Designed miniproteins, single chains, continued (5). Designs and how they scored, part 14

Each design is a single chain, and the fold is of that chain. pLDDT is the mean over its residues in the fold that is shown.

## One batch from the design tools (miniprotein)

Design m16486
Fold by ESMFold2-Fast:
Structure m16486 (fold): chain A 123 residues (1-123)
Amino acid sequence: FTPEKILIIVDVSPTKTTIKVIGFEGNKALLLDTKVLNSLDPNVIKEEIINILKKYKSSEILGIIVVFSKDISEGIKEKLIKAFQEVADSFNVPLYIIDGKEFSSEEEVQDKINEIINEFLSS
């Protein structure tokens, strides 16, 4: 199954990084792949995202949404943002950063993710 469009969502917590690939076919969104990394190493995460981008090269790549838990240290966050930006620039893919510290609930984080998705689907 090769979707028309994909979105990559990266959830970064203090203990793990979860990478999800969401495929879009018309008005339907489907979880196509989930990778859990017990690592916050920027090089490890970068390699996994590059592998996903290569795997889905025939699909339109809507973007990469990175969600940081509010418990992530600023130093780790800065290094990861730099790594994500390098990947996004090399593949000419939009990058969206959601900082959990700016939101009071997981529901507000999900609302922001949905807002970004709707902007992609409306253009």
Scores: mean pLDDT 81

Design m16487
Fold by ESMFold2-Fast:
Structure m16487 (fold): chain A 61 residues (1-61)
Amino acid sequence: TVVDFKSGDEAAEAIKNGDYPDVVYTTGGDFLNKIRAAVEEAGKDVKIYPFMSSTELNSYL
């Protein structure tokens, strides 16, 4: 399942509140980092798939 969010912060809050999908697709490193942190903090098992080239993703680290 895929859900659209306006920002990484919005997506992170949804994950913490349990309104998250089983799979998350992201188009930016900042977006990815916020989602990953929220998943870890909430203790949820969510699969995250970046939708960017590895080069672009690594630049955000």
Scores: mean pLDDT 58

Design m16488
Fold by ESMFold2-Fast:
Structure m16488 (fold): chain A 60 residues (1-60)
Amino acid sequence: MEEVVALLVEGLRDQAVAVEAGGERLGEVTPESSDAEREALARRIVEAMAAGQEVLLSPP
């Protein structure tokens, strides 16, 4: 779990992206977002995937 969260945080550093899972918006990050915000979003993504929800990435 933590290893996947760390990889997602790194992948989100240079991205402006909105994330949706299970018909609900989990959050949005930009290159200006804090690492804490990226970690929180990454954890929500991993939890949604673990729950069997489809994760969608889109422009903000």
Scores: mean pLDDT 77

Design m16489
Fold by ESMFold2-Fast:
Structure m16489 (fold): chain A 58 residues (1-58)
Amino acid sequence: MEAELGAQESLKRGDVDGAVAIAQGLRDLQGDDETARRLLEQAAKLGSEKAKALLDQM
């Protein structure tokens, strides 16, 4: 929950890279693929090529 809130705040500030890093942590360290996917979709809509590439792998 804390990590998801942090990622949402990063997206609101335009810190898309920060949100992507948090999403990767949720997937890789906590196994929360569903929350990670949702955050990556939001980041990709904001123009993150890294988020788009990660979604293509999921």
Scores: mean pLDDT 77

Design m16490
Fold by ESMFold2-Fast:
Structure m16490 (fold): chain A 60 residues (1-60)
Amino acid sequence: AEELLEEAKKLKEKAEELRKKAEEGLKSGTMSELEAQELLGIADLLKAMAGFLEKKAEKL
């Protein structure tokens, strides 16, 4: 159970890194709006995966 929670935490941390990268890239002009949207979409998927792992941990 703890390993699933640690994996979920890592996925959430990665999602936040991608979100910050997209925000900074848009603000600095080093990233297109499409590229930023892709990173934000990946971040949302990682958060969804983390939630799934947390639910699995609750069963054990």
Scores: mean pLDDT 80

Design m16491
Fold by ESMFold2-Fast:
Structure m16491 (fold): chain A 67 residues (1-67)
Amino acid sequence: SREEIKEKLVKYLMEKFGLSEETAEKIAELLLEGRGDQAGALLAHHGLSPEQIQEVYDFVEKLKKEA
């Protein structure tokens, strides 16, 4: 479900990149809405490199294929 994907994505962002729960939830919502450019900009603002941002996109694609 969308909620299960969101929870997995939030945990991933918090565990891998040290984002706060509030920030991770906001970014997860943008990614799941297909607002990747806005999500990428926020990830970069919070210190993620272009390579790390690509890892996030790849993880989202993987989660969506398993849904």
Scores: mean pLDDT 85

Design m16492
Fold by ESMFold2-Fast:
Structure m16492 (fold): chain A 69 residues (1-69)
Amino acid sequence: LQQQIDDEVKQALAEIYIYLAKEALERGDVETAREWLEKAQALLDSLQNPDPVLQKAIEELRKKVEELE
């Protein structure tokens, strides 16, 4: 149960970080967006069952970061 609760919290934090990265990109703040995406990815990497929707969101935003550089 503790592991399940920890994974749910980490996944929720990853969602927040992905949202913050998207907001940063909408402002043109590529560096801040990259930092949030790195934090989100680190959280997903620590999960036993990462949400594939969140992983795909990180990948799409990373592509956007690459396009803006």
Scores: mean pLDDT 81

Design m16493
Fold by ESMFold2-Fast:
Structure m16493 (fold): chain A 59 residues (1-59)
Amino acid sequence: MSPEEREKRLEELEREGVRAFLAGDNAALAATLREIADIYAEVDPERAARLRAQADTFE
């Protein structure tokens, strides 16, 4: 994934995450965090692991 494609996808996921948070949808919030983690997995696996751990707290 190019840096520009990654930035655009992260902006989309951030918007989805905010929507899930405002709706109180912990499952959707967790799913959004896991998708963000998958994007980081190839470039920053430590950050990806932290995001997955955070997602697990929302279930």
Scores: mean pLDDT 79

Design m16494
Fold by ESMFold2-Fast:
Formats: structure tokens, sequence, C-alpha cells
Structure m16494 (fold): chain A 64 residues (1-64)
């Protein structure tokens, strides 16, 4: 699903940045945001993590 794809992207980005625990947090949050219909928030979380901004991704995840 789209939600699973976005969530997996966010999780893997966190893992690639050396923080699998934060990767899980942002992945779970991106999944929940997408399931609630907020695909834009889910994509923002994933995009921030992919750009190396893991701290901002985690902060945005707290809004979910």
Amino acid sequence: SLAESIANTARLAGEHLGNPEKGKIIGDAAYEAAKKGDVFLAQKIASLAMRGNLEEAVKLAEEV
C-alpha cells in the first residue's frame, strides 16, 4: 500500500543514518499519518529523513 511504502522509506532512511530506533519511530508515525489520510505529513516525515534531517523528522512524527 502507499502507507506501507512511505513508512518503509522513512524507517530505512533512519536506519541508513545509523539510528534504527528513530527509524522505527518515524516509520510508524508516517504509517499512521497516511492511514489517517494525511499523506502529505507522511511524505514530509520520509523526505526529511531521506535528506538526512532525522531530528526534524522525529519532531514532525510527534504531531501524528
Scores: mean pLDDT 86

Design m16495
Fold by ESMFold2-Fast:
Structure m16495 (fold): chain A 67 residues (1-67)
Amino acid sequence: SEELRKELLKLIGEILDLLGDILDLKQKLEKETDPEKKAKLEAELKEKEEELKKLREKLKKLDEEIE
């Protein structure tokens, strides 16, 4: 259906944006030498990775409905 297609495209967009954020955070973390800033970046990375996990589960369920 059109509604399922729109939801799928929206979800894919959210996942791509989140993957970009995760890659940016990983790059910043690799270059950061300050322990306090590293801890903040690691916390943000963990939060984004947990969000990605939830979106991936939602995508899997939606994809199974579309076949």
Scores: mean pLDDT 83

Design m16496
Fold by ESMFold2-Fast:
Structure m16496 (fold): chain A 90 residues (1-90)
Amino acid sequence: STKEILNELLLDLNLEPVNVNSVEELPEEKRVQLIEALAKRVKLDSSDLLLKLIELQNASPEEIAKELNLEPKYGPVVKELSDFVVSKFA
């Protein structure tokens, strides 16, 4: 499930797991932490990561995971994050 994959990703990024079903349900503070951790992983500032996620809005889940140097299994979570970012900032 996306919930299970989301919490596995949070743990891999040294963040605490949360009892939510989707990226959209994440508390704002936890979503900021997730974005910052992903940005650091690809050596970008958070703002540059947000722009990259907007650019990737039509990419497959697996392509987004690859661009973020993540395993393909995280595709569904980072696709939800991309969709969320597009809905708020694009």
Scores: mean pLDDT 86

Design m16497
Fold by ESMFold2-Fast:
Structure m16497 (fold): chain A 81 residues (1-81)
Amino acid sequence: SALEAVRAQADALKAQGKEAEAYRLIGEAYFLLKKYDEAISYFEKALEIDPKDKRSWQFLGQIYSLKGDDEKAEEYFKKAL
């Protein structure tokens, strides 16, 4: 499946020491599947390792906007600046 392929790519990134990028890639895959709670979990894991990952902050902003939490969306978009 597409998700299994993404997990294999993420495992390869982890083997290269790119763990934050690996978690972000999995988060992006869940986002595309509209599995927003799973996507949030993986973006949060990416940001625990690399808090300067603007892409993960942007995705969290988009997800919270889609969930109707405009206040959290604005906070996360500001983190992406």
Scores: mean pLDDT 89

Design m16498
Fold by ESMFold2-Fast:
Structure m16498 (fold): chain A 99 residues (1-99)
Amino acid sequence: SPEEEAERLVEGMKEAFEKAIEAAQKNDPRASVYATAGAILAVGATLFGDKETLERLAEILKEYQKKAESVVEKSGDLAKDILNVIKTVLNEIEKRLKE
């Protein structure tokens, strides 16, 4: 079902952003690849998900935003790339929730 597909994409997004943050902590340039994968999965989840899924996505992305912010001083450029990706996706989700 679309709801089951949305949940799979949400779990994939979480895994991708966790890997992005871990890679950034190690100054591994794969962090940008994982962040991009997370963004694609988040967009996919918005296509299959309902309003409740979008609200959950926004809360999850806010959590990863905080995690990425905690790594900025150690891996500034990679952590900022992750933050920019998360902020872009979060802004689009929040726009959809208001309209």
Scores: mean pLDDT 84

Design m16499
Fold by ESMFold2-Fast:
Parts: C-alpha cells; structure tokens; sequence
Structure m16499 (fold): chain A 81 residues (1-81)
C-alpha cells in the first residue's frame, strides 16, 4: 500500500495540482476504468466544496476527503507497477 497522504501545509492549488497528476497517471495505467472515473468525479465534487466554502470545518473535511481520494489513486498506481 502507498504511504498515507498528508495534505498539511499544502495550499488548495497545490492539492488540486497533485490530485490532477495522480488522476492523469491512473488514467494512463487504467484507461476507461470505472474506478478511476468514479474517483475523478468524487475529486471534482470535493474541489468545488474546497473552492466555494469559507468554513474552516467544511474545508478541513473536504481536504480529508481529497486525501482519501489521492490515497486510493496512489494504491491503484502502485498495483499497476
């Protein structure tokens, strides 16, 4: 399993950049995989919450959800080699 994703100290833009890099890699390794498509859709929803929310609590939960999505993408990438 991939190391745990720690988003502490990262800006919203840095999180989005890293997430997009992982999504691109996962799509290359698993073209047309519904698991990757679902993670991409969930990521888009959480990014919108992160961009639109001014609540620190809501933002913290959104960041945690993005960390979980990134962890799942990392696990898929590692399983592919």
Amino acid sequence: MAPLVDLSGLSDDEIIERLNELLEKAKELYPDDPRVAKLEEQAREQIEVLRTSTSPVVRAFSRQALAAIMQQLRNLIEEAE
Scores: mean pLDDT 79

Design m16500
Fold by ESMFold2-Fast:
Structure m16500 (fold): chain A 67 residues (1-67)
Amino acid sequence: GPLAAAAQARVDAARQEAIRETKKLMDESGKEGITSAGEATDKYRPQIEGWAARVAALSAEARAAVA
């Protein structure tokens, strides 16, 4: 129904935002001389985990909307 569709759209939007923000951090890490994805991930771990948590929360809302 409309609530499930709206919840899924929020999940999809959050996933796309997480992808864009991760790419931005990787681009910014290159400007700081960080050439390793592992080093960039370690430096920005709280931000990356924050986006993952947001996607997980919205995914749970989408599942609840269809249950």
Scores: mean pLDDT 74

Design m16501
Fold by ESMFold2-Fast:
Structure m16501 (fold): chain A 67 residues (1-67)
Amino acid sequence: MAEVEAQLLAELETLRAHLAEIPEEYLEALLEQLRGQIEAARAAGAERVAAALEALVAELEAYIATL
């Protein structure tokens, strides 16, 4: 379980590093998907994954606000 969470956190970190490479037209759809994943992670008790997703959503919202 912890190893799976570490893998997911690493994947989220990779996504965060490449946000600027995502076409603007996909950013709003990505934001919606990430918000849904936060709810799913919380329902599953994966608090660390939920926190990482919340941080990514906040960073993505800030990035979109500069466009």
Scores: mean pLDDT 77

Design m16502
Fold by ESMFold2-Fast:
Structure m16502 (fold): chain A 58 residues (1-58)
Amino acid sequence: SNKELIDEIVEKAKELIKEGKSLDEIEKAVRPLLEKLTDDEQNEARARIIELLEELGK
């Protein structure tokens, strides 16, 4: 389901954040998966990534 794909994208982003990757590097890594989502679902995935970056990154 699209929810499973969003969760996969967010989990992948979380791993990259823990490795100290920038938002640009995260976006590049998850881009092929984001392209499979609707615009609203992409916005949800990006919002969750930004929240995680705020909580776990700098």
Scores: mean pLDDT 81

Design m16503
Fold by ESMFold2-Fast:
Structure m16503 (fold): chain A 84 residues (1-84)
Amino acid sequence: MEVEKILDEVVREFEADPTVSPREKRTVIRFREKFLEYLKQGLSIEEALEKAREETLSDPDAVPDAIDRAYEKIKEKLKEKGLL
């Protein structure tokens, strides 16, 4: 699925960046997992993205800055592909 490829690309970018902390990498991976879970439940791309963001932000181990950066990157790539 094209959405899954976009998510994998964004996660790869964060994992390849030596300035990104292990906690930030875990945050982005969790965000990806939640987004895919909501898509599997039949939510729209927009609804799944917003719910995944809210759920990941509610996690006390999450890094809010990493969520915001991942959210913006995913949203931009989805718009470029005409999926949003």
Scores: mean pLDDT 83

Design m16504
Fold by ESMFold2-Fast:
Parts: structure tokens; C-alpha cells; sequence
Structure m16504 (fold): chain A 68 residues (1-68)
């Protein structure tokens, strides 16, 4: 459920797991929850930047821009 995905997203934020957040963002986007997807893509991009994953950060930033 989307409620379970929200719990998984909070866990991924605590663990600084950008890839998991990005994938959960995709699930919210597919479900039509663009607002939550946007939040998750932005947080994923931030985590990717912190970890030096420039390509993944740009990918997440592009997804956020497409929704915004």
C-alpha cells in the first residue's frame, strides 16, 4: 500500500538511501500522488549529491522538475 511505502520512505531517509527513495518516488508518481513523488525525488537528489552520485542526482532533479 502507499501507506507502507511512506514508512519505507522514512526509513530510507534515515539510512540516507537515495536509490530507495527515488524508486519509492516512482511508485507514488505511478499512483498519481505527484506531490509526494516530488518530495521524494528532491530528497533523493539531495542524498545523491551528498554521496557524490552526480548522475543519479541529476536524474532525480530532472524527475522533480518534470512534476513541478
Amino acid sequence: SLEDLKRFAEEAKEKRNGLTLYRIGDKFYEAGDKETALELYKEAAKIFRENGDEVLAEKAEKKAKEIE
Scores: mean pLDDT 86

Design m16505
Fold by ESMFold2-Fast:
Structure m16505 (fold): chain A 62 residues (1-62)
Amino acid sequence: AMTDAELDEGLGADSKPGGSGTPAAELATWSAAELKAYFARRGIALSDADAAALAAWFKTQK
């Protein structure tokens, strides 16, 4: 049993009660800049062109 304020803070900042993740439908509504920021936080660097292509692709997926 581990109960640390720093662990609870980090888990709360990363975990969201609305589904514990970002569903594809939400990603389809995001701009290229929002997708670029999202993937940058996960250690994936996207170019503006790649982010725009990905945003367009998500919109075609549903």
Scores: mean pLDDT 63

Design m16506
Fold by ESMFold2-Fast:
Structure m16506 (fold): chain A 86 residues (1-86)
Amino acid sequence: MTKEEQIKQIITNLLSWAKMYGWTPDEVLEQLRNGNITDRQKSFIAALLRVEGYSPAEVVAILNDEEKLKEAAQRFAKLLEEYLKG
């Protein structure tokens, strides 16, 4: 599986989860952009960080760092926006 295919799968899983709980893709995008990150969204961000090449220890460190988590969430938001346009 390519990195692009792995990212699309992560986004598809995130959107499927969000839809099941009544959230729109635009609401998820807004949450990621504004730093209102839920524990479930952290799991999807962790999966993205692993695809980006971070080790499990580095992923845990990023998720526990407010600024780095915000940066990761903003990268995820950009990928989600590109997915929704394509």
Scores: mean pLDDT 83

Design m16507
Fold by ESMFold2-Fast:
Structure m16507 (fold): chain A 78 residues (1-78)
Amino acid sequence: SVEAAVRFSAESLLQAGDWFEQNREKLGALARKATEEMQKALEEAKELIKKGASVADAQKLLGQRIAEIIQQAVKEAE
């Protein structure tokens, strides 16, 4: 449902935002790139929920994608 997609978005963004707040100075421009990629992944997950995918499946997919984006940002920062 649209309501489920809205709640999912708010919770996911809060969690990702906290991590970037803590790492902003260290990551600099890489934090911006990762944030843009996370926003795109979130929009894709919301679209899946709107088209009838389960919230649980969309959350699992988004979680995996966010982990990949963070790992890539850390690798590029090293």
Scores: mean pLDDT 69

Design m16508
Fold by ESMFold2-Fast:
Structure m16508 (fold): chain A 58 residues (1-58)
Amino acid sequence: SEEAKLLAEKAGIDLKTAEYIVRMAKEGRLDVAALTLALKSGISVEEAKQIIEEVLKR
């Protein structure tokens, strides 16, 4: 998906992980999505939530 490709590029993660994160966020599991992104990218959970929400609003 476009959102998963954008997330992978912005966060420097692989596309499969980005697709999983986007799916979790769309299912209302933003906490799981943010934690996964934070662990993979070495950023805070708060920063991860902001990135995911920004990507999904586009």
Scores: mean pLDDT 83

Design m16509
Fold by ESMFold2-Fast:
Structure m16509 (fold): chain A 69 residues (1-69)
Amino acid sequence: MSREELFKEVAEAIADMMVALANRLAEQGKYDEAAELYRKASDFAEKNGLTEVAERYRKLAEELERKAK
């Protein structure tokens, strides 16, 4: 495994953790906080070349923002 592959796997793991936390916040009705974490996960994924994942997280953040009061 190359260093580039390792960094990508670490980036994916970090993004997954952020999404897991965001989902827990959404389950608690904290849609604003959940949306913020999805936006941060999207930005982080994009900076690390995970463009497909970044786009998906961005769309989920927008959906959560619409649910926030």
Scores: mean pLDDT 80

Design m16510
Fold by ESMFold2-Fast:
Structure m16510 (fold): chain A 76 residues (1-76)
Amino acid sequence: EEKEKEQKAANYYTAGGIALAAGDWFEEQGKRDEAIRAYETAIELFEKAIEYASPEDQPVAEKGLERARERLERLR
């Protein structure tokens, strides 16, 4: 169970990072609507990563969430 939670946390964290990077790429290309969707996806994924993360790993996922939120707020 705990091992499965760690795997889920890692998978969500990785997916969140990919979505965040995609958002940054869309923003660089001037694709604001696509960037917003990517950052919103990153937020959801990082929130799931936090949900499954161990107490030691939660701060890492929280930093990812903070970055995604800051990116999204800049575009709104």
Scores: mean pLDDT 84

Design m16511
Fold by ESMFold2-Fast:
Structure m16511 (fold): chain A 60 residues (1-60)
Amino acid sequence: SLEEILKEIAKEMLERAVEYAKLTGDESVVKEAVEEIVKRFKEMGLEDIAEYAKEYAKKL
């Protein structure tokens, strides 16, 4: 479903931010990515996807 695809996209974006933080030593990238992803999905009216991303980020 579109919802499942969007949840996977959010997850991949967060995982890429974690990899970038590991490579550069810049942990602020993860916080910025979480905030931006959550904000963007909420602005699109995709609150369930935003909440999924927020919950997934707690495991990072």
Scores: mean pLDDT 82

Design m16512
Fold by ESMFold2-Fast:
Structure m16512 (fold): chain A 72 residues (1-72)
Amino acid sequence: MEELVAAANAALAAAGAALGIDVPALSLDPDEAEAALRALAASLSPEQARALTAAVQAELKARREELEALAS
């Protein structure tokens, strides 16, 4: 649970930095995290939102593949 939030925060921060988008740190409280993500989505253009989503997905995929490789 806390590892998932940490991974999500790290992926979001890395994706935001790569795209030049200022992203908030996500709270361990899911309601606060949802509110922060909703505010971020409202501040982005559709193109920025798409790029950020793709970058976050790529970061999470890479981290999962690294963990799977270590477990194999």
Scores: mean pLDDT 72

Design m16513
Fold by ESMFold2-Fast:
Structure m16513 (fold): chain A 88 residues (1-88)
Amino acid sequence: SEQLEKFKETVLKKIDEAIKNIDKLSPEERNRKVITLASAVIQLAKLAGKEDIAKKAEEIRDYVKSNKLTKEQAIEILNELKKLVEEI
């Protein structure tokens, strides 16, 4: 689907932008951004029928909801989300 390919490209660009601008975000904004991007990855994976990837992204989102991330942890998680998107 052209719409699915466009959604995938948009999510990848947003993850790259988040990594690039991580130093401009407060700790609270950083956590919210990662949760939002993880939710986008879950939606993309579900639309693509990739239930295993959706589950992995859900586990990441649940972790971030329960833990305040350092900048280094946020970058690591964003790169992990990027790898999950590339597998779709």
Scores: mean pLDDT 90

Design m16514
Fold by ESMFold2-Fast:
Structure m16514 (fold): chain A 63 residues (1-63)
Amino acid sequence: DAEEYTKKGEELIKEGRYEEAVEYYKKALELDPDNERARRGLALALAKLGRNAEAAEVVKPLL
């Protein structure tokens, strides 16, 4: 479920494991592209990795 992947990403953020958090948030968005929590989490993880341009793109609505 998208919610399970989103929660795993949130746990990884708390642990400072940002690269792994990106992977789980991407999996959540594959299952539910409209998942705002997963999108925000992905943007946060990318920003923590210094990938700010990608983070900004992720927070935009798709269509």
Scores: mean pLDDT 81

Design m16515
Fold by ESMFold2-Fast:
Structure m16515 (fold): chain A 59 residues (1-59)
Amino acid sequence: SDEELEELAKKYGVSVSSVRGAKTLLDSGFSNEQVAQYLVKDEGLSREKALELAEELRK
């Protein structure tokens, strides 16, 4: 839901649009590693935090 995406965006210090983009990539069949690379490049997250966010979005 949009509310969960907003909470994740706040938790990880990224934009809601980036969280939504990451969710779209996961729904399109991209791996957690590929989505983490997107988040690192787009938002400047560490690899560790990007992987955590990808795992949270899969639940």
Scores: mean pLDDT 82

Design m16516
Fold by ESMFold2-Fast:
Structure m16516 (fold): chain A 55 residues (1-55)
Amino acid sequence: SAEAKELLERLGKALEELRKTDPARADALMQEVLDAVAAGEDVVAVARRKLSEIA
C-alpha cells in the first residue's frame, strides 16, 4: 500500500513533467498504465515498469 502510493505519486509527477514537452507520449503512457491495471496487473509492477521507461 505505502509502496504503491509512493510509486504512483512518483509516476504521476514524471508524467506531468513529460506532458510539458511531449503530451502525446505522456497521454499514451497514462493510458498504458490504466489498461494494464484494468487487465489485472499489479499496480506496483506497472508503476515500476513505466517509471523505468520514462527515466
Scores: mean pLDDT 80

Design m16517
Fold by ESMFold2-Fast:
Structure m16517 (fold): chain A 77 residues (1-77)
Amino acid sequence: SPEERAERLLEEFKKIAEDHLAGKISDEEARERLERILREVRELPPEVQRRFLAEAAEYLHNQKDWGSLALLEEILS
């Protein structure tokens, strides 16, 4: 289902953000991986996309992951 796909994509998103925050991947690599996730998210129904983006942003704020939040904002611009 779109909901199950969104949950899987959110898990992948969180893993990318965690690796970025930990310095395991570069800003460029994190951006490329996040852009791939967001391309897949754009294929989901609008309501599911909105929920994904809200949960992703909430996760980054809770982790104080300002670097990944800045990348997300750049990709969405």
Scores: mean pLDDT 89

Design m16518
Fold by ESMFold2-Fast:
Structure m16518 (fold): chain A 65 residues (1-65)
Amino acid sequence: EPLSPELLRRIAEALLELGQREMEKGNYKDAAEYFEKAAHYYELAGDTVGAERARQLSEEARKKA
């Protein structure tokens, strides 16, 4: 019933891409939310490096919002 680590990481990657797209549009608030969700899913998947990258991107987006 819990999602597999592979699926969790794929969800995180999709959220990261959505966040990057929102950054390109200047929608920094939405970008930050996507990056925060991506970081959470990376953490659930055990991907510490991915989670750290996503958190840094979320912080950058929040600073611009």
Scores: mean pLDDT 85

Design m16519
Fold by ESMFold2-Fast:
Structure m16519 (fold): chain A 56 residues (1-56)
Amino acid sequence: MQPVADGPDGSDFASEEEKKAQLDEFAALLREQGVSDEQIEQWLKALENDEALPEL
């Protein structure tokens, strides 16, 4: 196949819908661990930058 017209543009994960679901679940987990909303935002940013997150 030369060009994939409707092929995977993201490659790894689906789309912003998948990202939203992941962020939503991640935030819920962090809140259960007792993490503040402010810290959750920082971790979400780290995820977007493809950086390692601290283990809780």
Scores: mean pLDDT 65

Design m16520
Fold by ESMFold2-Fast:
Structure m16520 (fold): chain A 70 residues (1-70)
Amino acid sequence: SAMEEAKKELEKLGIDPEAFEEYRRALQRGDVKELTRAEARLRGFSDEEIEAANKGDLETVKKAREKRKK
């Protein structure tokens, strides 16, 4: 029950369990670059959206965020 409750909690938030584990690992290491990637994945950002942000295309990033904020 406890394990299924944890899984349900993550799915309720729309979070990939693997992304959560990567986020936790990055936190433990203190790797800012990897932490940023893991956090973006945890929030459901795609690699393409992360790439757009890296290029300074904030409009694409903002649009994706607003769609998920619902």
Scores: mean pLDDT 65

Design m16521
Fold by ESMFold2-Fast:
Structure m16521 (fold): chain A 64 residues (1-64)
Amino acid sequence: MLIHFDVEGNKITVTTLTPGGSSVETLTLSPEDLQPKIEELEEERKKAMEEHLKKLLEKLKELA
């Protein structure tokens, strides 16, 4: 699973990609709410990356 987001003015577009397809959500926020939401989305992106790294670690254990 991959998470991508784009920020344009006061609007955030979040795209979630899964093997079965993708979903897109658009959020409209005030400028003061924008930064906290970006930080939340960055945390979710990090979780997705950590899951990917876990799979890579399992592959490294097979090589070692």
Scores: mean pLDDT 76

Design m16522
Fold by ESMFold2-Fast:
Structure m16522 (fold): chain A 63 residues (1-63)
Amino acid sequence: MKEELLKEAEEHRKKTEELSKKSTELSKLSLEKGPVYFEEAVELGVKAVHHAVTSVSLRREAE
C-alpha cells in the first residue's frame, strides 16, 4: 500500500541521515588522526547515497 512505501522511504531517509553524519565525523577524524579513517568514511558515504536513492524510488512508487 502507499502508506507502507512512504514508511519504508522514511526509514531509508533516516538511515541516509545517520550514515551521512557518521561519514562526515570519520572524514574529520581522518584529517586529525590520519588516513586510517578515510576508507571507512568513503564506505559509509556510499551506503548513505544508496539509501537516499532507495528512499526517493520508494516515494515515487508511492505516488
Scores: mean pLDDT 80

Design m16523
Fold by ESMFold2-Fast:
Structure m16523 (fold): chain A 118 residues (1-118)
Amino acid sequence: MKEATATIKVRNTSPAPTLPVQVALTVRNLGDEPVEVEVEIYVDGQLVKRARLTVEPGEATVSATVDLPQGEHTITGRARTDSDAPLELTLHVQGGASASATARDGETSEAEVTLPAP
């Protein structure tokens, strides 16, 4: 396995000009040995966070808070490794309502959410 991508399409209907949104990207190592993983979080194609992680068997999470203007936005999380270890990537977005998208080896997954919840 080399890469996984998870994407959440976000509609911000908040009456405020911007809404702080918590973004969490969780990498789950399904193998038996630690793996080196590079993770990236993008908002509307712009890199917000990049980290290199040693992920023990189990999971590791990186997070960012993003101020989203009103309207439609795309948040994308990516994980890349040079290891053949099986990984699972989950992107979670929260700002009054929440959504998650989960992808595995070479997979792309998508979800949608409207923020904030009514």
Scores: mean pLDDT 82

Design m16524
Fold by ESMFold2-Fast:
Structure m16524 (fold): chain A 55 residues (1-55)
Amino acid sequence: MDEEIDKREKEILSRLAARFPLEVAMEAAKEAVRLIIEKGVSVEEALEYAEKLAS
């Protein structure tokens, strides 16, 4: 991934890890980053999707 995508992944992971176990947060963050790359969704939309996956 390029530097911008890696930075967004770390931000999403940090926000998810505050609410969920690290292993779950890491998997959800990877799916969120995938949505940003493949479908061009916003960080906030990807985060909402990741939170639903982690729940």
Scores: mean pLDDT 77

